# Ledger of designs, part 103: designed miniproteins, single chains, continued (5)

Each design is a single chain, and the fold is of that chain. pLDDT is the mean over its residues in the fold that is shown.

## One batch from the design tools (miniprotein)

Design m19576
Fold by ESMFold2-Fast:
Structure m19576 (fold): chain A 88 residues (1-88)
Amino acid sequence: SPADVDLSQIIRRFQQAIDAMQRGDSDEAQRQIRQIVDLRRQGVKNGLDPDVVSIIQRGIVQSNTYLRQGDYDGGVSVLRQTIDEVQR
């Protein structure tokens, strides 16, 4: 379904944000998270499960908090947990 495609793209972008955080690339991590925000909005329009949408939103908010603090290990941990939760 279109929602399954959106979810797959969101998971891929979370992984790209993790990769950027592991390199200490804050600008790239923030760019990937901004793209996830747009994909989440598209996923909502395409009928993505509201519980999955809520998990993604928490991951976005929490990872942004860690990035602002310069805590890349915390950001990576949150995004890995978010990916695990949305994959079932």
Scores: mean pLDDT 89

Design m19577
Fold by ESMFold2-Fast:
Structure m19577 (fold): chain A 67 residues (1-67)
Amino acid sequence: MAEEYLKEAESYFEKGDYRTALRKYIEALKIGEQEKLPEEFLEKVRKNIRDVIAKIEGLESLPEPPE
């Protein structure tokens, strides 16, 4: 399930639909964390989220966590 969201996110990112890609990456991360997926998967998703946010310059739904 989480892997499908990751693939969808990558497809949208490649098309330049960064907003949809971000949503799919966030879903992949949430499901991956719930399913206790490997750390390498979670790390990849987090890096992709960071890159998408940099592209958007909008930070639509990422509040910075308290330090």
Scores: mean pLDDT 74

Design m19578
Fold by ESMFold2-Fast:
Structure m19578 (fold): chain A 75 residues (1-75)
Amino acid sequence: DEEERERLIEEARERAETIASPSVAELVKQAAEWLARHLSVEEAREAVERILEAAKAGDVAGMFAAMAEASQRAR
């Protein structure tokens, strides 16, 4: 559902604003938009939650690992 995808992207953008690093926040926003358009809504939501959790914890390696795992499922 496109409406659910757009809502997921919007929610991710709002939550990314709480990330201290502007460059990390922008990467999270871009990742959320890409994932929402290339995965199922459920898969994208789970991936975005993992990415946001890692980013907020300062776990940059975990954030990139979550992005890589999610992108591998996008076919």
Scores: mean pLDDT 80

Design m19579
Fold by ESMFold2-Fast:
Structure m19579 (fold): chain A 80 residues (1-80)
Amino acid sequence: SLEEAKRIIKREIEKRGGTLSLEELADVVMRLKVLGIVDTKTANLILERAQELLKEKGRDTLTYDEVEQILEKAFEEAKK
């Protein structure tokens, strides 16, 4: 579920001092996929939106608030 994905990602971000790189997010998202929390479509949408946001902001890491918004949008788009 979206709530489980948010909980796991928040914990992973807290363990890493408050931010995730794209590579770290990809590793966490792959784990969510293995656990059945996200499907392939949702996983791909999360990583695509994360990459776009990092490019737009000229940064290499994302905060929890940014990843939370990405998760919400990706889960919504995956239903279509």
Scores: mean pLDDT 85

Design m19580
Fold by ESMFold2-Fast:
Structure m19580 (fold): chain A 59 residues (1-59)
Amino acid sequence: SPELQKEIDALIAETQKKLAALKEQYAKASPADKPKIIAQINALLAETQAKLKKLVEES
């Protein structure tokens, strides 16, 4: 479905924007804060994967 592909592309674009912001935070973070940012990146990727599965299953 063209609509499904558009929703997937939008979700990927949003995730890439959020991931880029977290990568910038990681580069500037103290060693003590780096693990917290890694946890946020992992949470974002898990959330995106779950949303992608839902979109595909609902199509």
Scores: mean pLDDT 87

Design m19581
Fold by ESMFold2-Fast:
Order: sequence, then C-alpha cells, then structure tokens
Structure m19581 (fold): chain A 68 residues (1-68)
Amino acid sequence: MRELSEEELKEAEERHKEALERLYEAVRETVGEEAARELRELLENKDWERFDKLSQEVRARMMALLAA
C-alpha cells in the first residue's frame, strides 16, 4: 500500500503550486509584473517576514485599484 502521508504531501505541494501560479497571475494583472515577480522570489527563498510585508503592500495597492 502507498504511504498516505507522502501522497498527501505531494498532492498538497502540487495544489499549492497551482494556487501560487494563479495568485502570481492575479497580482501581475492587478498590481503589475514586478510585484508578482518579487512575491514569487520571496516565496522561493522562504523569506516569510518579507513575504508578509510585501503581501500587505500588494493587498493595499489592489484595494486602492479596486476602489478607483
């Protein structure tokens, strides 16, 4: 039998990757390509503190654009 924990991790990793690609696409379309690239780099480097700061900044900019 397959090890469920390994399968669950692989499936979660794949789903997470798809969700991240969709997020990058949305950020690129709404905020810009540079912001999407920076977000991707921070996630790849696992720099969670800088990711959180940039994510807040991107969210604020997206809200400003939606309010316009």
Scores: mean pLDDT 67

Design m19582
Fold by ESMFold2-Fast:
Structure m19582 (fold): chain A 73 residues (1-73)
Amino acid sequence: SELDLERTKQLAKANLGLVEKYIKNPDKRDELLTLLEQTKSMAEYYKKVGNEEEAEILERTSDYIQEKYEKAL
């Protein structure tokens, strides 16, 4: 639905903001990993139920989080 798409976009923006906070603080590495895992799980769920646009947004968001997590190592 349009509402689910808008909420997914807002969630992606919020998660990107959390990434910026977490990469600046080494104590937040576990939180960054949790955010990555949760984002991947949501993407897989939307893909399974056929919400392709929501899945794509969350997959791109998870790819970005993963890249930032790997560079922080």
Scores: mean pLDDT 84

Design m19583
Fold by ESMFold2-Fast:
Structure m19583 (fold): chain A 61 residues (1-61)
Amino acid sequence: MSVREELRRLVDRFVAALRAGDSEAAAATLGRIQDLMDAHPEHAAYGSRLLDEAVERLARE
């Protein structure tokens, strides 16, 4: 599994947790995303873009 695929899955889980009102799961998933981006700085821009796109989608709902 690629780092980019894992970032996408974690962002999807983060969005699902926010929609469910599960603030604990959302915070834990966001922490995992940040840890993965810190471990793989070459993918940090991609991860940030996925999070920005997810937040923009949620804000439009």
Scores: mean pLDDT 84

Design m19584
Fold by ESMFold2-Fast:
Structure m19584 (fold): chain A 98 residues (1-98)
Amino acid sequence: SEFLQKLKEQLEELAKKYNKEEDVKLIEELIEKLLNGEISLEEAKKIIKENIEDEILQEMGINAVSSAALYKAYVAGDEKTVEEIRKEGRERMEKLLA
């Protein structure tokens, strides 16, 4: 998937920019586990919040796992989950821009 390749490239760029290779590796691992059904989006977000101290990278990680979950739901035809993730993302963005 071109989308997943671009997501990986963006995470690798962020790792280099912030010198946070281990935190980005964790985010990439959580994306893989989420895509193969080993964890839920809520579990992935919890792990990021508990293990990534940098607030900016934490938010970027939450956005990355949410994007992966959105992609998984979209491919599965799960319109309800797609709309729920989009709504949560919008509400989070509104909070950050306030």
Scores: mean pLDDT 80

Design m19585
Fold by ESMFold2-Fast:
Structure m19585 (fold): chain A 93 residues (1-93)
Amino acid sequence: MAAKEAVKLLKEEPEKTEEAKELLDKAREELQKEAERLGLDPEDQRRLQGIAFARAVLELLKKEKDLSEEEKKELEEVEKAIEEELAELKEKL
């Protein structure tokens, strides 16, 4: 869910897509190593990568000063999705 909401936000901010891609690439490498170390299954590894991507998108979009009320709600939805998915993943560890 978090990754889906993050992709929706990026479609509204296309100029930030390149920065998000760079952050995702860096996060994927670090998370792959950590996920393997923790013994996460492939599905949980993919969820962890999705969470990292959503966090990267949130940080990029939070730098905008003039966010609309709708954009603020979308950021809140992504933040909640991140917290919920991370909590579920932590229970498996």
Scores: mean pLDDT 68

Design m19586
Fold by ESMFold2-Fast:
Structure m19586 (fold): chain A 75 residues (1-75)
Amino acid sequence: ELPEPSREEAIEAIRAAARELAERHPEASEVLLAVLAAEEAGKEPSKEVQEAFLAIPREVWDEFQRLVERRLAEL
């Protein structure tokens, strides 16, 4: 049995992956970090951030997902 990551550990892994994404996709990284910051504050992202989030290309999402999965596997 592997201990399930806490919400805080999962959010930190996602945030770390978003920061790493900035090396290749800085614009997508900024949008993802803005969404995470809003969630941590208990707020909904602005309409502009939501639209930018939905506009992230599939290939960038696939890269981000791989980064998140690697981070979560290390927990």
Scores: mean pLDDT 77

Design m19587
Fold by ESMFold2-Fast:
Structure m19587 (fold): chain A 61 residues (1-61)
Amino acid sequence: MMKLSEEEKELVLRIAVQYVRDNPNMSDEELQELKDKLIELLGETPEVKEALEEMDRVRAE
């Protein structure tokens, strides 16, 4: 992608996962909206899918 490098995409995903860690009590709808936004912006790639799984795991803690 010309607009975002792979490093920038990774940083965005890490920031999003960290946001979930900082807000472990966020609602299902808030988490879903964040996931939807990431998929829309970055596409459904292995990196995105892995980050979404991390978000679910972090929230379960």
Scores: mean pLDDT 77

Design m19588
Fold by ESMFold2-Fast:
Structure m19588 (fold): chain A 76 residues (1-76)
Amino acid sequence: SPEQLIAKMQERVAALVRQNADNPSVVAYLQQMYDQALQVIQQSDDPVKGQILAEMLMLAAEGEILVAQHKQKRLS
């Protein structure tokens, strides 16, 4: 359901925010991507498609953060 997906997305965002609490740019990016995912759900004429696209958007954002963290660790 949309409510269950939103709850899962909130849980994921909260976990990533905690991991990156010392990096305000990453926190802002996570909040921006979450807001975009919510808009995708709200604006979709097909609720199933909207949910899938929103989840894919959040997974892509999580992937970008992991790549950035890995690169920073290697360069440090």
Scores: mean pLDDT 78

Design m19589
Fold by ESMFold2-Fast:
Structure m19589 (fold): chain A 74 residues (1-74)
Amino acid sequence: SEAEKKKKEVEEWKEKLLKELLNEEMKEIVEKGYKEALAKIEAGDFEEAEKIMEETEKKIEELLKKLEEEERKK
């Protein structure tokens, strides 16, 4: 089933990001994105699920950039 495949994909995506991230704010963003994407997959809205995953990754990239800028000031 495509829904089962997408559920596994979003679960693996979440686990991979959580392993790479040590920051608590980023983990919360990943968890929220995961729940929203999973709900869309269950509703059959695979395109919306993919969009949510992309938006989640973009938020993580923005926070990483901000943290790198703060670290360079030390």
Scores: mean pLDDT 79

Design m19590
Fold by ESMFold2-Fast:
Structure m19590 (fold): chain A 67 residues (1-67)
Amino acid sequence: SRAELFGQAVLGMANASSSVSNEDFEQALLGMAELYSREDALEAARAAEKSSLGEGARRARERIEAA
């Protein structure tokens, strides 16, 4: 689906770009959970928690789990 392609593209850009902010990454993961897959978004967030975007990933994971 287009939502699936969007989610994959955003994660690919975040992995390739050092200029992506924690806030933008958090919003991207929240959107992925809503439009693509909650489980894939949670797995991506957990994998990213020790990266340079780890704060955004952690916030996204906590919000997705609380929803």
Scores: mean pLDDT 72

Design m19591
Fold by ESMFold2-Fast:
Structure m19591 (fold): chain A 76 residues (1-76)
Amino acid sequence: MQSREEIWREVDAFARGMKIAIEVVNEREKTVKIKPTDQLRIIAGAAAEAARNPDMTDEQLREVAEKLLDEAIKRQ
């Protein structure tokens, strides 16, 4: 099993990814309407990616969120 420190690192990264994704979605929603279900998928996807890669920087997490958002817009 992962150490307690590794688990807390993943939890912290998850929360960080969620916050960054929310910021990215809110910024883009000022110019483009994003469906609520797509907003949730972007936030959940970025948070999950952050938990898998807890060493990712805020800048890298922002790139993940923006990529997921662009994919969501393409599907609309």
Scores: mean pLDDT 80

Design m19592
Fold by ESMFold2-Fast:
Structure m19592 (fold): chain A 100 residues (1-100)
Amino acid sequence: SDVIEEVELALKEFYHTALEMYDAGRLSEEQFEEIMELLKKIAELLRKAEEDPETDLKKVLEEILELARKIYEIAAPHATPTQRERLERALKRLEELLKK
């Protein structure tokens, strides 16, 4: 599914950006762990959607977007301008999936 692939790309961007921020000391251990738990929840929602053909994809995307916004709220205040732009692009990618 193109939708699943787009969500996976957004997850990878959030993961790599958060890891870079953590390695640079821009995120505390607690902030990084919270972001990892949110990413894990998104991955679980995506896995369940992929396994169940009767899944309401729009509802799952809305839940994923809410979790992604929480990641943004934790990370963005501590991000460099370039890291913030990457986080914003990942978030907008997910928002565009709901506009189908």
Scores: mean pLDDT 86

Design m19593
Fold by ESMFold2-Fast:
Structure m19593 (fold): chain A 95 residues (1-95)
Amino acid sequence: MSPEELRARLAELAEEILRLLREGGVPEDVLQQTESALALALATADTPQGLEFLRDLAEWVAEYARRHLPEELFERLEELLREMVEIAEQLARQA
């Protein structure tokens, strides 16, 4: 995929992750913080620091979902988070 296509896919994944968190009943303040953190991570994913931040954020979201969300929603979120990190790694390699 082109860098433009990778960035578009990252945006789609972030929206789907936030949708599943809302479906799971995550508090609005946690959702807003996660949305802001994802936006920053996506904007900087082509840098080593941004990629590290995205990985740390993905691990945090997965751990939160594992503890607080139904197993079905957790499994779907974990899959999306893995794809998001893989796409970001591809983007970083092209930068």
Scores: mean pLDDT 84

Design m19594
Fold by ESMFold2-Fast:
Structure m19594 (fold): chain A 72 residues (1-72)
Amino acid sequence: MAAREAAAAERLREVLAPALSEEEVELVVGLFLAAARAYGASPEVQAAVQAQLEAHRALVEKASAIIEAAAG
């Protein structure tokens, strides 16, 4: 549901906001939600999302490190 995704997006923004710009936060949130939505989707959709993650690899790696640190 879009409402559940909005809540997850808000959580990610809260974790990432101290270390990333507003634009970087929104980009990362969008990419992570797209990856979650693509789980179990067609290979074509998965490939498109993977290409976006690869295009933003440095930002995704930085965001993942922040999320892992916040998780303990």
Scores: mean pLDDT 77

Design m19595
Fold by ESMFold2-Fast:
Formats: C-alpha cells, sequence, structure tokens
Structure m19595 (fold): chain A 81 residues (1-81)
C-alpha cells in the first residue's frame, strides 16, 4: 500500500508534469511559468494543510486535490498565454 508521503510525491510529480506540458503547449514566458508554478504550489500546500487539519488524508482526497490544482493551473496558464 502506498504511504501518504508516496501519494503526495506522486501528486507533486504529476502537477509538475502538467505545468511543463502547459508551458510548452502555450509558449509561456519564464515570468508566466513562474507565476503559474507559484500559484499551483501555493494552492496545493494550502489545500493539503486543510486536509491534514481535517484528518481526511486518503488517496482519493489527494487525487481530488491534485486534479483541482492542475485544472486551476492550466486555466491560469491559458489566461496568461
Amino acid sequence: MPTVDELVNAALARLMAALRAAARELGLSPEQVTAVANRAFQLFAERYRELLAAGRVSEADIEALTDEVIAEARALAKELA
């Protein structure tokens, strides 16, 4: 069974892959890439902290959080392009 740390590491890797893909597809500037990445990691950290505080850190919770952050990051990347 994967640990919570393993699930979080997989989620962060998936988020980084999604950010790299969006930056490449949309031709983002370095400044735009930095803005999107900073916002995405801020949202992930904030929502993960909320899950920890609620005592609700399941695989499904981490996957849902990751999907939401990726969607918001892609939307911001598209707006900046």
Scores: mean pLDDT 82

Design m19596
Fold by ESMFold2-Fast:
Parts: structure tokens; C-alpha cells; sequence
Structure m19596 (fold): chain A 74 residues (1-74)
């Protein structure tokens, strides 16, 4: 299911971004690659007929999770 693949890709990219932040950018290239994959999954989901509203909800959920984790770092 493309929506769940997109959610996993976003969560993986978010975790990598937080690790890169903690380590002073040691994994920047990995973060870029993960974000690129998430973008391709988003395009495929839209092309497959997944409503953009569902993609936005996934993005909001992952953002809220990432913001909570980031507050512990900042």
C-alpha cells in the first residue's frame, strides 16, 4: 500500500535528519537520498489515486512526531 510505504519513508527520513543534526551533519547525503525516495513515493501515490488529503495527514503526523523528538534535542 503506497500510503503506508510513504509514511515509513517519511519516518525513516525524519529519524535520519535528527541523527544528522545530533552528529553535526555526518549523514547529510543519506538524509537527501531518503527524502528523494519519499518524494518519489508521494508522486506514485498521487498517480495511483491516493487522495492528497491522506498524504497531507501522513505528513502532519510525521511532522508532529519529529517536532516532539527535536524538542528533546534543542
Amino acid sequence: MLLEEYRRALREAARAALEAYKTGGAKEAEVEELLRRAGELRRRALAAGVPEEELLEVEREVLEETERAAKELL
Scores: mean pLDDT 79

Design m19597
Fold by ESMFold2-Fast:
Structure m19597 (fold): chain A 110 residues (1-110)
Amino acid sequence: SSELGKIISDTKSQLDSIVKDTKKKIEEAAEKNDEEAAKKAAEDGINQIDDIRTQAVKQVQQLLKEGKVSEDEAKKAIKEINNLAFDAIYEIQKALAKAKEEIEKKKKLA
């Protein structure tokens, strides 16, 4: 449905924005050799992703309750939303791992 497509599209846009902003904060923390700041930025980003995912799932459940979508359409949309959120979390985790590696490398060379 157009409503499900909009929820998924809006969710993807919000998740992409959080990933971009979080990666920037992690990279800035790595430049300052601040591993705790990098971890905090990743944690905050993951929490924002979980909030976006939770709200998107609630919107799909509301459409199901209103009879605007079938149970199968709702299940498929929720799976897509969860996959988008898990991919976003994975991107943040990769950025954090890279930042930690760069900080450790700088400490060994100093």
Scores: mean pLDDT 91

Design m19598
Fold by ESMFold2-Fast:
Structure m19598 (fold): chain A 100 residues (1-100)
Amino acid sequence: EAVEVALRQDEAARDPSTPEEEKARLAEEGARITQELKASLSELELEKLYLEIARALLEREREALAAADLPAEERERRRRELEELEEELKRREEELRKRE
């Protein structure tokens, strides 16, 4: 559920034809789910969920970048940004694994 909402928000943000009203509704839904999860999950469980969402968004970003019609300089910049994000996620996943 949380992962699906995050992916839908990302998809809506990439589509310039998506109405601002729909983007706002997805953001509100995401915020509601986040609050409910904070009430029901431990900090460790929330961190695991956060990393799952971040990983799914990273994969979506890579797919979008591959399909995007961007200048070579902008494409290379975004590729490097995604590589940095993946390294950050790997570090956080390793830290979380050590806490298990």
Scores: mean pLDDT 74

Design m19599
Fold by ESMFold2-Fast:
Structure m19599 (fold): chain A 83 residues (1-83)
Amino acid sequence: PSEEEILKATAILALAVALVTSRREGNQEVADQVSKALDALEEGNYDEAIKHAEKAAQIARENGDTDGARLLERAKELIEKVK
């Protein structure tokens, strides 16, 4: 796989983990933003994916989910490297 393919796949995995975790913890607002980021990434809309991942990270921080916020920020960084 290309570097771009690996970065995108890693970002998808990070977002998927954040989605499953936020749903299990009942953080529906975070889950909704992560879902939008995944949809945008699948469509190749990297700017929208970055925006939604950043919003999800902000909400996670406000809710005290430091680990979730860190994971979402990492996903955002990976998407920024792909675009």
Scores: mean pLDDT 86

Design m19600
Fold by ESMFold2-Fast:
Structure m19600 (fold): chain A 92 residues (1-92)
Amino acid sequence: MEEKIKRAKKIIQEQAKKDLETVGDEVDKEERELLQKIANGDEEAIEKLVLEQWRALQELGRTEEQLREAAARNGQIMEDLYALMKAVVAKE
């Protein structure tokens, strides 16, 4: 479990670095600051992003069961991200 959460956080951090290289100057100041914090490994910023995604998925009518099934189908990366999402939601 701990290893899955660490891998998921690293994946999110690497993606934020890529996003900053590609579109950082095309996003507003707030979004850029969030991406910079995530790219730098700010745990609070990563958890905020994960929580926002969880809420967005709930609004789309995605149940916990549907998210679990999607994680299983899309391999280890999605499984790791799902584990992180569950850990962040549990802290709330």
Scores: mean pLDDT 69

Design m19601
Fold by ESMFold2-Fast:
Structure m19601 (fold): chain A 65 residues (1-65)
Amino acid sequence: NDEILENLQAAINGKEIDEDTLQKLAVYLYEQGFIPLSILEEENQEIRNARIIMAIRENKDRLLE
């Protein structure tokens, strides 16, 4: 999905990502096995968003290739 790849690239480049887009990226990362369900279940939005961004950056080579 081109939209997912564009948003992953934006997150890797440190661009501001809106909450709805981060939630969609988190679901995609979970479906692909890159993050545990506990990240999706995190109640604190700031912590959840930070964990999502960290997972994207740590897995950038596998997500973009």
Scores: mean pLDDT 80

Design m19602
Fold by ESMFold2-Fast:
Structure m19602 (fold): chain A 55 residues (1-55)
Amino acid sequence: AERRERAQRTLDLGVKAAKEGKLDLMNKAVEALTAYRRGDWERFDELYDELLKEE
């Protein structure tokens, strides 16, 4: 449940980054969502924490 909510937040952050021209942040959000889809929870959690630091 919590990871699904984090995945949705990651998607929202990626969309916002794309609209603002922040390509590095957008690419990090894409990588996080890819890890989530693959069930790589450790990688997803690491990337999610990095995304929150860059808000």
Scores: mean pLDDT 80

Design m19603
Fold by ESMFold2-Fast:
Structure m19603 (fold): chain A 74 residues (1-74)
Amino acid sequence: MLEELVEQIREIARQVARDNLIAGQPESAEKALRIGEAVSLYLQGRIEEAMEVAGISEEVLQQLLDSVLRRIRA
């Protein structure tokens, strides 16, 4: 389900953010949360909002979504 994938993406982003905070990299933690929200918006078809939130291109958003989906399926 789309909502389940969105929540999984957000949870992965939260985990990556926590790991970065523990490693002393708060800027990387903030970036992880922002990218997670952008990928979630992109998955929902909200492409313009996703690009605006992360400041990245649609091409990069697609690559990130593909990477996350492969990780979830593994």
Scores: mean pLDDT 79

Design m19604
Fold by ESMFold2-Fast:
Structure m19604 (fold): chain A 61 residues (1-61)
Amino acid sequence: MTVEEAEKKRKNAVEAGLALGRPDAAARAEEYGQKGVEAARKGDNEAAEKYLELAGKAVGG
């Protein structure tokens, strides 16, 4: 996963939470999303995928 791809997944999850009117879910998505982006920067694709999946799940899938 590229850093740009990880950033897009993070942004999409946060925006989905905000669009649903769930700021707490959006905040959790941002926390997981930032961890996913950090993992992608380190080349840890497995950790990046895991955290970005958790970000998506935080906003309902």
Scores: mean pLDDT 84

Design m19605
Fold by ESMFold2-Fast:
Structure m19605 (fold): chain A 57 residues (1-57)
Amino acid sequence: MAERAAQLRAELERRVAEGVKRVHDIGKNEGLDKATEASIELGREARRLQAEADAVL
């Protein structure tokens, strides 16, 4: 069983995948500058979630 830590890592992977898709959609619809800003924000979010996942190990 890998309960809390595995669930948090699965959540992180899902959120990163969703965020990458969102950044791609922003780039297509709103342009590269907006996609770049969203990419930076996604990086911050991913780092925060990774720290949370690591903290429960």
Scores: mean pLDDT 75

Design m19606
Fold by ESMFold2-Fast:
Structure m19606 (fold): chain A 88 residues (1-88)
Amino acid sequence: MEEKLAEEQVEKVRKTGEQAVKDTEKDPSKFNESLQRLEQTIKDSIDELKKAGASKDVILEALGKMGKIGQETAKKMLEIIKEQKEKA
């Protein structure tokens, strides 16, 4: 049950990251706002798992997956910002 909730929370973070990349691609000025939204979604997702009474192992695994998504998303967003500046 907790593993399914963890997977749903990880998927939520993944979709938030995909949207953050798209928002940054359309408007680079939204980079900081999109990054803050992603960070907040990760924090909220971990808090939901804790409230649900998920085991330490489930929480740590989810945190690891969410952290990986967050890092890869931030990296893609930064590459978009660099490319947009080089084209301008």
Scores: mean pLDDT 82

Design m19607
Fold by ESMFold2-Fast:
Structure m19607 (fold): chain A 84 residues (1-84)
Amino acid sequence: MEAVKRYALEEFPEVSEEEIEEGLKKLEELIEKALAAASEEERERIREELARFEEAIAAGDLEAAQEADERLVELMKKALEKAA
């Protein structure tokens, strides 16, 4: 998440650091909930796509970041749907 935080601070200077921190905390909490609900195979996929997203942001590859984000969202949705 460090690369994502840095990117958000650079792209949205009008947004306070506190608001960015709160948003990232909520995202991390959602990821943790999805991982808790997911099977071992699904957890591995979620971690792989999260790593790809962070690497893409760090590299400035917004297209790869968007693709990883879309896959991550789909995996998290499926995991959370199983939880109730």
Scores: mean pLDDT 73

Design m19608
Fold by ESMFold2-Fast:
Structure m19608 (fold): chain A 91 residues (1-91)
Amino acid sequence: MKDLMEKIAKEVEKIARSLPGVESVEVEIDYENNTITVRVTLKPDVTLEQAREMALKLKEEALKIPGVKSVTAVIREEDGKLVIELTIKLE
């Protein structure tokens, strides 16, 4: 289980870092609840419309990874920047 969660986390981080307008990516693995949280901080010039498109793409790509049961994507505004928070639940 831990190896699978780490593999999924790395794959999602790689996808997130490949997107234009990404400033930073942070990953948290909750081994007790089989949940991975990925926070993608966007550059200040990224629009809400662009952030929504990126969130949809990240959710779609994460759902394709074997072992992923569900993905929730939320967009928040923090310190004048948009942040995409993915919550990934495993089987």
Scores: mean pLDDT 85

Design m19609
Fold by ESMFold2-Fast:
Parts: structure tokens; C-alpha cells; sequence
Structure m19609 (fold): chain A 114 residues (1-114)
């Protein structure tokens, strides 16, 4: 018999232009957050998403906040991490947000159908 460990439903999204060291720290923090949330809810499948963006551009911040609001409306726990050293282009952030929302809606529909 294969013993499957409890899988944390955690996503970490790293916008382009972030330092690798910051990406690793963000991933570790996201896994800890997901674990604590799953424990608090008593639900190992509780979805947690961390979005890391370069904080230098206020337009990127606005897009990230809009994305977070849409994701929370879909029932996802969302944390936005601003990386001051990051360099994220607004156009890349918009494309990324659109793809993520489509993928997440498809994923949730698949989970609901299972």
C-alpha cells in the first residue's frame, strides 16, 4: 500500500524579475501558511495562494490587488507579497493574472466534478 502524505493545496506564483533567494523564502512561507490554514479549518484541501510581485510599479500592485479580489471571490485564501527588489512589467502581470484566473476556474470546476 502506498502511504500518501496529506497534500497541501498551496500555490506560489512568482512574477517575472524576482530574485531566486526571495522566491525560495516566499515558497517556504506559503507552505507554512497553507499548513496552518488547513489545520485551522480542519480541511487538508483548503486552497491557499501566494502571489509575489515586484513592488516598484504601482500599476503592478493594482493588478495584483484586483487579481487577489477575484481569487477571494472564488473562495481562495490569497496573500500578496511585495518584493521591492523585483522588476515586474504591468503587461506581464496582466497576462499572468488572466491565465491564472482561467486555470483556477478550470481547476475548481474539475475538483467540484470529482
Amino acid sequence: ATALSTTLAVGVLLAGGLPEERAEEILDAAEERARRRAEALGDPDAATLVIAVGAADPEVRAIAEELAAELRALGVDVEIVEVPEGRTAPEDMRAFAARLLEALRSWRAGVAAA
Scores: mean pLDDT 65

Design m19610
Fold by ESMFold2-Fast:
Structure m19610 (fold): chain A 104 residues (1-104)
Amino acid sequence: SPLLKSLDNILELNKELKEKVKDDPEIVKLIDELEALVKKAKELIEQGKLEEALKVIDEGIDLATRIEKLLLEKKAPKEVIRRAVLIGASLTSLRMTLRELLKS
């Protein structure tokens, strides 16, 4: 499934981001919360619960935005900030795909 592959790619991006910020427990906690939401969305999609998955993805987008803002406030390296932006963009793309599937 292209949706499940997209979620696996987002989980990998989360792991890469977490390694870059491992010395910051505040950011690590938010990344762990985002990982839990992405895993929940994956489980819901596997169960065909696309409306519920969309709600969880919306929560994930809000959390990814919070992580990005916190990284900017902490003056994280541009590469770290770019990783967080890519996670948010990937979740937003997935949300658009889920919305199109729900219209059909």
Scores: mean pLDDT 89

